# Ledger of designs, part 49: designed miniproteins, single chains, continued (5)

Each design is a single chain, and the fold is of that chain. pLDDT is the mean over its residues in the fold that is shown.

## One batch from the design tools (miniprotein)

Design m17688
Fold by ESMFold2-Fast:
Structure m17688 (fold): chain A 66 residues (1-66)
Amino acid sequence: SLPQVTSRVEGDKLVTTITANVTTPGTHTLSAVVRLPDGSTVEVSKTVTAPATPGTLTATVTKPLP
């Protein structure tokens, strides 16, 4: 499945949460591109480990606002 992405601004930082369904265990990289109101974009990624059972993975990434 495609990842679901939510973002919020906290002070001078962008906090992005990526949620994705995975069917294989092991290491997965969750990535997203977030478009800001000024038209700029911020790329975010985080590596997370999935358990043996398929399921939903969530990663939260904090980056400075441009």
Scores: mean pLDDT 76

Design m17689
Fold by ESMFold2-Fast:
Structure m17689 (fold): chain A 80 residues (1-80)
Amino acid sequence: SAADAVNQVKLEFDRVLGDAIAAVLAGRMTVDQARANVLAQTDALLDRLISDPAVRAQLRQEFTASLDAVGRQLRDLFAA
């Protein structure tokens, strides 16, 4: 169902974001590199799993907002 596809994208986004956070904390990539990598993977996930353009746009906005919030928290942590 469309709801199952949305849930799958959210689970895959959480995994991608978690891996990116771990890589930044381990010093394996910068916050900017992690942001670019997560956005590229998110766009690929949305294109693959979500056929409705309006739902895709809404999810991309939600994921970008989450990513930007996490990026701010990580930058604040490294500036301390």
Scores: mean pLDDT 87

Design m17690
Fold by ESMFold2-Fast:
Structure m17690 (fold): chain A 79 residues (1-79)
Amino acid sequence: SVEKLREEALTAARELRQAVDELNRSIADGADPETVARLRARVAEAQERLFKAMSELAKVGTDEEFEETVDEVSRILNG
């Protein structure tokens, strides 16, 4: 459903923001290469989930539903 795809996209966006924040903090703190690699993998996983949810939403949602979701995702990632 559109509602499920929107929720998946918002969840993935929140996970992506958390993963990016953790990655940036770990790099700043001089974390070991294995820790950095694990966090990079987490960022990639969240990005892939977000991409898949948004791609499916673009196919089945209205232009308005897609734009509202883009705006909400942008606020999560940039706010």
Scores: mean pLDDT 89

Design m17691
Fold by ESMFold2-Fast:
Structure m17691 (fold): chain A 98 residues (1-98)
Amino acid sequence: MSEAEKEIEEEEKRIKEIIKEAADALGRIAATGSAEAAELLARAIQRAKEQAKEAKEKSKELLKKDEEKGAKYAKEKAEEIEEEVKRAIEEAERLAAE
């Protein structure tokens, strides 16, 4: 594999780890009985999984044309997904505390 392919795989792994952290948080929030908080985080996890799949496909297509663009796209999308998921966890925890 090229260095760019390895970078894309590392970003894919990063997204999987963030989604796992969100799933663990969802389990804790659901245990509190906060349905609204659990639904919010569950929707965010589903969206993140869909975005991760799309990002993987687009990154690999870009990689075939321009290795640097493929790697950059993967990194930018991983950062966007991570930020959205972290914000969803914080919002769900806030709702569960209310």
Scores: mean pLDDT 84

Design m17692
Fold by ESMFold2-Fast:
Structure m17692 (fold): chain A 82 residues (1-82)
Amino acid sequence: EEKKKRLEKYKKLAEEAAKNGFSDIVEVIYEGIKKDLPLEEVEKRIEQLKSNIANQIRSFSPEEKARAKKLYEEVKKLIEEK
């Protein structure tokens, strides 16, 4: 099932982003799942965010990591409802 495989990829991307404190990336994935966006569009937005935050990776605060973890829990719940 195409949709199921896409949701599995989103879950993995969100998990990796959350572990690294990339709350913005997790938000993009959450919106992608909620709005049923194509994986290609979500991946493109993630790459744009990575380019913007490449110089900021070392600046992620404990607050950013906590926010990313919270958003990942919301992503998991959204996927479970699908």
Scores: mean pLDDT 74

Design m17693
Fold by ESMFold2-Fast:
Structure m17693 (fold): chain A 72 residues (1-72)
Amino acid sequence: KLQELYEEFREKVRPLVEELVAQGKPMSEIIREVLEKYKEWLQKKAEELGIPLETVRFILVQAVADVYNEVL
């Protein structure tokens, strides 16, 4: 289910989001860096799960934004 993917993404991105927040980076820049860093992994995950890449990217962005707001 998409909820399980969302929880997986939150745990995966938390250390990086915490590091980038500590560096004073805004949410928009953190989202960009996370999407770029995990670009190939997201493509592979979309293909393995049989869901659109756009959906996987959307879920990751939501996870990053939610974690960012928690660690501020």
Scores: mean pLDDT 83

Design m17694
Fold by ESMFold2-Fast:
Structure m17694 (fold): chain A 88 residues (1-88)
Amino acid sequence: SSNGVPDSLDLFIQETEAFKKELEQLIKEKGPTPELLEALKKLDELLKEIRELRDAALTNPTAETLERLARFPKLYKERMEEIKKLVE
């Protein structure tokens, strides 16, 4: 990890990718439901946002990038909770 990028972003990527793999396996075994497909879509969107934020932080972090980094852990938790509700 770079000192300019929180270790939490790497953890969020790992957790999101792991959850996506579990969801993809569940869809293969039980078939797609609207809820499971929506959860998969939300995980893909979340993963894209984490990667884009990490790339922005690594290239040339602006004041806006630093503000996004500070806000992201709360946003990540809220989005993961909503996705988990779709899978229950």
Scores: mean pLDDT 82

Design m17695
Fold by ESMFold2-Fast:
Structure m17695 (fold): chain A 73 residues (1-73)
Amino acid sequence: SLPVASEEARERVRAWLEEHGDERRLKLLELQERLRNGFRVEEFRRWLREELGLPEEEVERRVAEAEREVAEA
C-alpha cells in the first residue's frame, strides 16, 4: 500500500497546488512521464522536496507512485 500522508501534510500540498494552479500540476505529471522515459528517481524526489517544498510523506508517496508507473510501463 502507498504511504498515507498526515492531514497537515495533505493540507500543505493542497494549498501549494491551489496557489500554483493547473500549470504546476501539469508540470508534475510531465516530470512523472519523464521519469517513465528514463528520468532518474532521485532527481524527481529532489525536485518534489526542494523545488515544490512538499512534506517528506507526500514526496515519498509521489515517488512510490512514479516508480510503480515506470515499472508498469
Scores: mean pLDDT 65

Design m17696
Fold by ESMFold2-Fast:
Structure m17696 (fold): chain A 75 residues (1-75)
Amino acid sequence: LEERLRRVAEGLRDLAARAKNPEAAALLRAAAEAVEAGDLDRAIALAEQAAAADPSLRKELGILITEIRRLREEL
């Protein structure tokens, strides 16, 4: 579980580094911190806000959000 949380957080940080919108980048970094803290509901909300702020990330963020939802169901 912790390894999967770490991998998802890394994916969110990788997207933050590639984000065109600095607000989306900040939201993605906050989402990664929420994942690492185990606050998956907050992580999903922040990732959804990032997708709204930077639509170019929507497909890749959609995949990560789906993984976060799966992890939330396993906790």
Scores: mean pLDDT 83

Design m17697
Fold by ESMFold2-Fast:
Structure m17697 (fold): chain A 74 residues (1-74)
Amino acid sequence: SEADALAEAGRTMRAYEAGEISPEEAVARLAELLPRLPRTVGLAVVHEFARLLREQGVPEEEVARARATLLAQV
């Protein structure tokens, strides 16, 4: 369901924030979930994840690549 996909996206972002998974693994998991979400919700998830990457000190070039990969799935 959409609610299950959104909950899983939230869990993925929390796992990344906690250092449990790599940025690459987080991108891969979110890329699988985004097609299951409405476009507006998917865009919000991508924007929130980009914010989280920046807060974790990920370089802007890598944030841009992650955003491009995820936006292709929305």
Scores: mean pLDDT 88

Design m17698
Fold by ESMFold2-Fast:
Structure m17698 (fold): chain A 95 residues (1-95)
Amino acid sequence: MKKAIDWLEKYLDKEAAIAELEKAKAEAEKNGDKKSAEALTALIEGIKNNNLEEGIKKAAELLKVPEKEILKALGAFQARESREKAEEMYALVEE
């Protein structure tokens, strides 16, 4: 758990991540899904404040799901546009 959160805090493009989460939040608000909008707000604030662990915990509590499911969803969401960039950064750090 902690290693995955530490990876997200250190290697994700936070600006791109926040943009995607804000887009998802706008759609949730448009659809009247207040719980999803609040959960997405908690994740956005966690990224902005370098406290993603608290953001995940709050989102899980609001959605009544395990923290692991929020972490999986966030990880999959980020992998779509930043995975190639993250892999390039890992290659540069390892050699």
Scores: mean pLDDT 68

Design m17699
Fold by ESMFold2-Fast:
Structure m17699 (fold): chain A 81 residues (1-81)
Amino acid sequence: KIEENLKKLRSQDPKNQLLLLKTYLEALELDPNNIAAVVAAYEFVNEQPIPASVVKEFMKTIDVDALKERLRKKIAELEKK
């Protein structure tokens, strides 16, 4: 519950959200197979945790290019504000 509240509070701060999104995008551009970065970026963008038991299957099916485009869109929206 506390971790979920902190996650929501961080997503409400445009400065912290922008920094996190840019960091995830850079990590994915350097290595699209970076499991930690892909999972963290997806969870941040969709506001839903990915259970550890399904991470392997998720990594086989995720469209990392589409995820990067979603990150770029959120970055652009936050920079507009």
Scores: mean pLDDT 73

Design m17700
Fold by ESMFold2-Fast:
Structure m17700 (fold): chain A 58 residues (1-58)
Amino acid sequence: MTVTATVETDKGKATAVFEVSANGVRLLDVEVSEGARGTGLASQAVEEALRQAVAAMP
């Protein structure tokens, strides 16, 4: 199972994808739009996706 979180602002968006399994959660991918680079938006997307991934665990 995968969990995806996207954080979007007027400067762009960041998306983080986690794999959720019986073995835990694993970060698969992080994408940041060009306008959002260096703004910390990638870190925000990772934190949101991780929160959702942990909540999706059995």
Scores: mean pLDDT 79

Design m17701
Fold by ESMFold2-Fast:
Structure m17701 (fold): chain A 82 residues (1-82)
Amino acid sequence: MLEQAEAIARAAVERAAKKLGEEKAKEAFRKGYEEGARLVREGLSPEDAVEKVDEKTKDWPEEARMAAVGGALVGALRVAEE
């Protein structure tokens, strides 16, 4: 599951980089990753953590939102699987 999540997140970041630039794409991914990981450490499931990041980023540009959600999925699963 983690390898598949990383592939999906990479595709989202590449799409965001083409639309918003690499720095904004990396920042969106990092923010999502850190928040997703934090929420799972605080006791949320990976699914709930990703849903909260999606809700928090709903007003962002679509490409930035997808990069952040991808990051949250990777961060959440990494903490949950380790």
Scores: mean pLDDT 83

Design m17702
Fold by ESMFold2-Fast:
Structure m17702 (fold): chain A 71 residues (1-71)
Amino acid sequence: SFADEVLKQREEIRKQIVDLSDEEIGQLLLEAGASQSVVDSVLTLSRTDGVPRGFVLDTIATTIITAQGLK
């Protein structure tokens, strides 16, 4: 049940962010409680050539879940 809830939450976040701009993603991360340094790192990853899009989206979703869990 716990694992299923985490997977469902990650998939819902991925659906929400798939069409967002880098600026909108940055704002969403800050609102979730992530630090500016974390936002900068995630956006740098998103702008790095050769990084798979799925990995970037998973990283963003995990960062949001983690930031929300810390607050």
Scores: mean pLDDT 77

Design m17703
Fold by ESMFold2-Fast:
Formats: sequence, C-alpha cells, structure tokens
Structure m17703 (fold): chain A 59 residues (1-59)
Amino acid sequence: MTLEERIKKAEELAKKYGADLDVLLRIVEAHPDWTEEQLEAAAKVVARHKAEGGRAPAP
C-alpha cells in the first residue's frame, strides 16, 4: 500500500469515526508498515479520546 493510499484511508477513517485528522496523519507517517485494520483501530482510539473530552494537563 502506498503512502498516498494510507493518507486517503486515514482521511476516510477520521471522517467515519470523528477522529482528529492531524493526529491520525501523524500516526500514519510514524507507522508506514501498519495494515488497514491497525489504522482503523488507531482511528477508533483517537476518536474515543476526543469524545471523552481529552483532559488538558495542568502545569
């Protein structure tokens, strides 16, 4: 699978699950050997983190 195909898949997954596209694209670039299933799992995790409101760190 090419990098362009992975980026396109990440965009589709981000839209499908409501994941942050910027975060998901960074994951795709960091893990070029990941399968579509692994990318989908990552998108679900990113989307869940966002849906839970994400806790901002207090200094």
Scores: mean pLDDT 73

Design m17704
Fold by ESMFold2-Fast:
Structure m17704 (fold): chain A 91 residues (1-91)
Amino acid sequence: SMDFVLEVAEKAAEAAREVAEEAGISYYELLALAEQAASHVARLLAQGASEEEAIEAAKRYLREQLIRIGVSEEAAERLAEIIAEVIREAL
């Protein structure tokens, strides 16, 4: 559901806000990444993936996207973990 994706993404963006600000990521960019990650998890679950598989895929996706936009590997890993944990808690 798009409503679920947006709600979870907003919670994840709020949880990661301080770390994202330190890494130079805008709230808008953070929210968009969180929405994409939550949508990816929802899609994988609908296709029969386990919660663990869906969350690990979301963490990998987030880390790769964050590194691509210039975030350090350390900050990308930390942000991916925070966002993925919020998504996991919402499942």
Scores: mean pLDDT 86

Design m17705
Fold by ESMFold2-Fast:
Structure m17705 (fold): chain A 76 residues (1-76)
Amino acid sequence: SARDELARLKQQLAVLLEQLRATSDPMEQTKLKFLALAMLTEVYLIAKQQNDEETVEEVERLNRQFQEEVRQIEAE
């Protein structure tokens, strides 16, 4: 279900943020950011297909939160 995919997405994004904090390589950071975007997009499309507006809104919120965390990591 879209809810199950959302739960997996949250766990995967947490791992990616940990990896982003652990690396100083800009190329690796770029790869991790693109991977996160791909995963966010997949769950977004699943939620849209299922007409699950609540999950769509939560994926959009999660994307904004992830982008803000990335900005803070890159500013350190």
Scores: mean pLDDT 86

Design m17706
Fold by ESMFold2-Fast:
Structure m17706 (fold): chain A 95 residues (1-95)
Amino acid sequence: SKAAAEYGRLASEYGAKAAKASKSIKGVQSGTAAAISGAGASFAAEKGLPEEEIKRSGQGAYNSGKSAAERSDTEEGKKYGELAAEYGRKAAEAA
């Protein structure tokens, strides 16, 4: 799905922004994990990999984005973590 690829890309972008906005190691790690999973969902969707692979990566971005929102020590990092989670969820649903 083109939509799954776009949402995965957005999850990756916001995960990276969450990592950059955080001053805590835990916030950086969770944001980075969301960025990697979001990129994975985008890649899988663009390459026409099975829906289960796209869904797994999108769910990974959702989980890591939620973790980044919880663990970030900045308001900006929390906001970007929530956005990474939302787009990760949308990537999984669009698989």
Scores: mean pLDDT 90

Design m17707
Fold by ESMFold2-Fast:
Structure m17707 (fold): chain A 63 residues (1-63)
Amino acid sequence: MEEVEAALADLKADPFNETAISRLIEILKKEKRFEEGRKLVDEMLKKYPDNPALKRARAELEK
């Protein structure tokens, strides 16, 4: 969770930080936390619905 929290904090400071988004996806996929990850990304997409990196993140976490 600590790495996810750090990436999420970076992303809240800069919602277009692709490095933070990629790190978040990678960690959540490795931990098999797909449902938790989808909820997190969906919450961010409510604030930034046109962010393509967040849309891609959600797609990756739906597997």
Scores: mean pLDDT 72

Design m17708
Fold by ESMFold2-Fast:
Structure m17708 (fold): chain A 90 residues (1-90)
Amino acid sequence: SLAAVREALAALKQAVENAAKTGVIDSDAITAAVLALERAVLGITTQSQFDEAKALLEEAERTIAEIRPKNAASYKDMFDTIVAEAEKKV
């Protein structure tokens, strides 16, 4: 559901904010949040929910790039794959 996408994005933002405050990146927390985003987006079956979820994934991509700029391309490829798989269900 779209609610699950929003919850997963909120968890990712929290992990990123904690990394900014502590100077330590919790890779497990970020990985868990990204996997939750993937599962939530792949569960979308309507075009309107997909369009909103795509915008939320773009926000997640920008959020990760702020703490892991050297890995930005890898995360973009991952999110692009999630989007492509979700499009197959809409």
Scores: mean pLDDT 75

Design m17709
Fold by ESMFold2-Fast:
Order: C-alpha cells, then sequence, then structure tokens
Structure m17709 (fold): chain A 57 residues (1-57)
C-alpha cells in the first residue's frame, strides 16, 4: 500500500494547496514519532496539521 499512501498524500497536497514535499515530510515525521499508528490515523493527523497551517497562512 506504499503506492496507495503516496497517491493519498499527493491528493491531500492538491486538496489543501500545499506542496507534495510538505505533505510527505509531515507524514514521514508522524510515522517516525508514532510507528504503531495506522496509516488512516497518520493521514488524518497530517491533514489536520496542514489544514490548521493553511488557515493561519
Amino acid sequence: SKEEIDKRLDELAAELGVSRETVRARYDEVKKEYPNMTDEARLDAVREELRAEKLAA
């Protein structure tokens, strides 16, 4: 499901209007900090963080 995750991260980047590099970097950091977190929870966490930053920008 690595390819599926990559696709979801690209879609999230487009949805939020942020760079794909930013989304991927955040996802990788969440994965390192919470290695037992599900992919679904990681994607949600990344979306929440980036959405908050986008609204502040």
Scores: mean pLDDT 78

Design m17710
Fold by ESMFold2-Fast:
Structure m17710 (fold): chain A 73 residues (1-73)
Amino acid sequence: MSAQERGIAAARAAIERFGPRSAGGAAAKWGVLQASLEGHDPVEAARRALASAREAGNEGAAEGAQFVLDEVS
């Protein structure tokens, strides 16, 4: 399985777990799923999403991004 396929699977799992309209689901969708579909590295995408969520104080987004990072690392 490619890194991008792994990123897509991890992001979809996060959307399923947290919900598509949740902060965590949105972080997974826009931070990792979209980046992976565009051929970017899902580990770097997840790290950026997590850092951005933490900097913004968005706890739900940070949980979603951390879940994806744990799945792709």
Scores: mean pLDDT 86

Design m17711
Fold by ESMFold2-Fast:
Structure m17711 (fold): chain A 80 residues (1-80)
Amino acid sequence: SPIDELIEKVKSIPKEKLKEAFDMLRKALGLPDDHPLVKRAREAIENGDFDKAKEELARLVEAAYRMGQLEKVKEIIDKL
């Protein structure tokens, strides 16, 4: 499925690009800084827990799918 392909791409993002990917996804989804999904992803990145950061970014992709914003996420991931 399109979502499974995007989650796989997220898991392949280099650790040095995870912060950029997070910032682009958060901005595209229009989520506020205090949103639980945003907080969890930011905390994982700040702690250097890159495996957890990738899992939290995958949750942002899943949220985009539920919000009908999958196309915007595709455009972002394809640029990384």
Scores: mean pLDDT 82

Design m17712
Fold by ESMFold2-Fast:
Structure m17712 (fold): chain A 94 residues (1-94)
Amino acid sequence: MDEEAVLERVRELLDEAVKIVFDPSVPTEKKVKILRSAVGYVLDVAEELTPEQARELLRYAIEALEKVSKHPDPKVQEIARQALEELRRRLEEL
């Protein structure tokens, strides 16, 4: 598999998840589910990558989740905060 193409697809998926999370027409429950799924996929992909590629992916995800942490919905903010803690922890383990 082209590792560069995989990284690009994961980044695109994460960007789309962030876009959905900021869409006022989407219910909070769906936003939380989409966000958790996107973060889980990032973490799963990071385990299959080289440490260097995993660091780049995790840093990209952290930047995206920092934007979500400013979301006006407290439930979305809480999930973003939990995801940031997990992503930062995984990055520190590399």
Scores: mean pLDDT 84

Design m17713
Fold by ESMFold2-Fast:
Structure m17713 (fold): chain A 66 residues (1-66)
Amino acid sequence: MKELHPEIAASEIIGKYGPEVTVDINGKRSTINAVELAQQLLAAPDGTKIRVSAPGKEPEEYVIKR
């Protein structure tokens, strides 16, 4: 699992999965756009687990660390 600063995590996820992503944040799954993802990650405390998935792409897991 990769440890990332929230701003870097948002940029990497958007760059790899596109502007709309399926995200699991601490067990809560939603489909959100890039702006909503960035806002949620910037508000997330350190240690927040994020799983990202999209059709045809490998799921990845990140942990927020400032």
Scores: mean pLDDT 75

Design m17714
Fold by ESMFold2-Fast:
Structure m17714 (fold): chain A 78 residues (1-78)
Amino acid sequence: MDEEIERVLARLLELQRRGHEAVLAGDDATAERLAEEIERLVKEFAQTFLNMPADAPLEELHAAVLAAVAPLAERALA
C-alpha cells in the first residue's frame, strides 16, 4: 500500500481515538468537531483511494475505510 494511504489511515485512527476520548469526557463540542473532520476525511479517502462515489451513504464509506484501517491498526498493536 502507498505510504500516502498509510499516512491518511493513521491520521483517521488518531482522530477516531480522540473523538472517542472526547465523548467519554463529555466534551460534546470537541466530539462534534472531530466527527465532522473524520466524515470529511472518510469521504475524501473513499473517493480518492477506494473509487467510491461521492453520493454513497456515509455508513458504507465509513465501513470501507474501517476495513482498510484494520490491518494497519493490528500491525501497530503487534
Scores: mean pLDDT 73

Design m17715
Fold by ESMFold2-Fast:
Structure m17715 (fold): chain A 93 residues (1-93)
Amino acid sequence: FPLSPKEKRLESLEKFIEETKEWIKEGVEKAEEVLELLEKAKEYLKEGKDAEALKYFAKAEALRLLAEGHDPEEVEKALEELLKYLEELEKKE
């Protein structure tokens, strides 16, 4: 198990960035857009803006799933529910 949740999130994000760079080389549709979203997520995570980082990471993951041929309706629904959850979490503070 990872010792730090932040360190694990950063490690997972960097791993996803590397995978996305390989997809760009393979000419996968939307790979460049996924990379841009992941770079934004990494920047927010480094700034301590965890909620913003997670929103960008979720959008990147949604585009990745679409590129892999997952059902667009299921992906969009999952993204919408996650973003709604994050907004409600911010309001509880």
Scores: mean pLDDT 71

Design m17716
Fold by ESMFold2-Fast:
Structure m17716 (fold): chain A 82 residues (1-82)
Amino acid sequence: SMAEELRAAAPEIEEVEATTTNENIHRQAEIAKLAQGASDEEIRAIEEELAREAEEALAAGLPGAEAMARLADRMIERLRAA
């Protein structure tokens, strides 16, 4: 299967990154669920606000992965408030 081929190609990466991948999947699932209740216009407004926050975090020297995780958590908060 394709999954088996991908596993064989990068087994060391799969094991090391498994926990981080699962956390990111949970964040994306929550965002997708909350976004179903929001309008496209509300989502765009939130994305514009958070894009500036992400740029500021990266400019402050945060690692890209950490900045993205923070952005996802902030999006969840904003979507819940919408």
Scores: mean pLDDT 66

Design m17717
Fold by ESMFold2-Fast:
Structure m17717 (fold): chain A 70 residues (1-70)
Amino acid sequence: GASSADALEAERLINELLSRGKFKAAEKLIELGQKNTVSPKDLLEAARAALAAPTDEEGVRAVEEAIEKA
């Protein structure tokens, strides 16, 4: 997808994480986006992995694993 579309979808998923109480996973994704060290596509994939994780702690781990694979 286009970088702008991936970035907007990642922001939507980060807000969904916050609404589900997954604050640490959301903060990790926000930090990665602000540092601009990952592509919007990789950030989106990490956000999807965090949402699929059953807990906030597992969400943080899922983000780290998704970024490592990128």
Scores: mean pLDDT 81

Design m17718
Fold by ESMFold2-Fast:
Structure m17718 (fold): chain A 89 residues (1-89)
Amino acid sequence: MQEEINRLALEAERLGRATAERLRAAYEETGDPRFLERAEELERLLEEVRAEEPELVREGRLEELKRRYEEVLARSRAADAELDAALAA
């Protein structure tokens, strides 16, 4: 479990930051505030999960921590898919 969570955390941080950066770039190019809103929301979620991690680990709430990182990954992947579709159109 812990090793799996460590892998998820690294992937979530990497993908989350990359996706937020893509969303901010899309906002700069298009002026569409929805991209900025999505970027800020994703950045906030990642920051909240990272802030919660030490306490969740200490309390043995590893399943909850796993779900939180999975949420970051799911939202990042959804945003990436939407950006890819928009850029392909």
Scores: mean pLDDT 83

Design m17719
Fold by ESMFold2-Fast:
Structure m17719 (fold): chain A 82 residues (1-82)
Amino acid sequence: MSGNERLAQEFVSDENTSLSLEEKAKALAEFLNTLSNETALAVFKAIRAELERKHPEKAEELVELLLSGLSEDKRKYILENL
């Protein structure tokens, strides 16, 4: 399993959860802002896929929350390359 897939699984899982999914999304957006555009896109795609698989009813809301926490250039790059 790639590091991106593992991060996505850890983000979505209920294991070691002192944080809500919403709080995790905010922390993850801050992390993605430190990555290159290409790496942030790969991580975002892995997280979106895992959210759609585990929490389909909340996936759209959590993806919007994640996108809102990204810098403008990162958000634009991800939206243009999805």
Scores: mean pLDDT 73

Design m17720
Fold by ESMFold2-Fast:
Structure m17720 (fold): chain A 63 residues (1-63)
Amino acid sequence: MKKEEEMKEELRKRLLEEEGLSEETVEQILQGLDYLGIKVDEEVIETLLTVIRNGRAESEAQR
């Protein structure tokens, strides 16, 4: 069973490396999850990545 801190680090890595987000944006996302009391686990990571990918694609399509 992975600890929450390890899952947060995995999320940070995936947002930086796979999604190409800035370190500032990644820190804001992590702080937002912590503020809302959302536990970072594999399901949260996959859901958040899907939302980010869909939101980015829609923003590009509006231009």
Scores: mean pLDDT 73

Design m17721
Fold by ESMFold2-Fast:
Structure m17721 (fold): chain A 80 residues (1-80)
Amino acid sequence: MLTPEQQAKLKELEELVKKLKEAIEKGDWKKALEIARQIVRVLESIESFSPEEQAEIGRLLGDPTFQQVLMEAAKEEEKK
């Protein structure tokens, strides 16, 4: 079962994914990139999740558009 800390991080991730989708739908790529960077940071902090929890997160982020924005955000963090 998820700890309260893990549940809080999952809820934060869900909210960020929702905001990311809204930004993409509005064509606000700058905001989408900022949100994607926040998602990457949250994902780094939850590396200890179980395989089932990781599968759930993968499903949540499984949209190809989300994958592309996340990869772009990760590259921006690397080259900064």
Scores: mean pLDDT 69

Design m17722
Fold by ESMFold2-Fast:
Structure m17722 (fold): chain A 80 residues (1-80)
Amino acid sequence: MSKEEQLEELRKFSLELAEIGNKAQKLREAGATLSEIVDRKIEELRQLLEKYKKEISDPALLEKVEQIIEAAIILLRQEL
């Protein structure tokens, strides 16, 4: 994978993370509990990781994405 292709994949990843955040904010505005919001974010992050395992052929880029998602899940679990 070229540096330009890696940058494009990271941009897509950033947009998908932002969308997960936007959906969580809408749930909060609709009266969802903190526990429901955290569980939903973790589920969407897990689904995003499984998607990228199928789509990213570069193992080094995939490892970075996995580390970011795993760290985010750990931090979210600490909020409960």
Scores: mean pLDDT 80

Design m17723
Fold by ESMFold2-Fast:
Structure m17723 (fold): chain A 84 residues (1-84)
Amino acid sequence: LTPQQRAALEALVDYLRGKLTLNQAAEKAGLPPVSSDDEFLEAVAKALGITVEQLRAGLGLKPGESLTSSIVPLIKLETALRML
């Protein structure tokens, strides 16, 4: 991972943990302003060079599932960051 990609993933973790608002997470990641969870996921996926669908699958999200519906995305993302 590049430092920028790692920062984007860490900002997503902080958002999922409730440490940062959506706007604060986007700013911390060095991403453009976002107005929704979907826009934030698109920006993170673009930074990683993958599709939003691939990012959602990697986070363990089912089709149409909300990013914040469970702790599974947070657990998968924190585990991935520790391995990378």
Scores: mean pLDDT 73

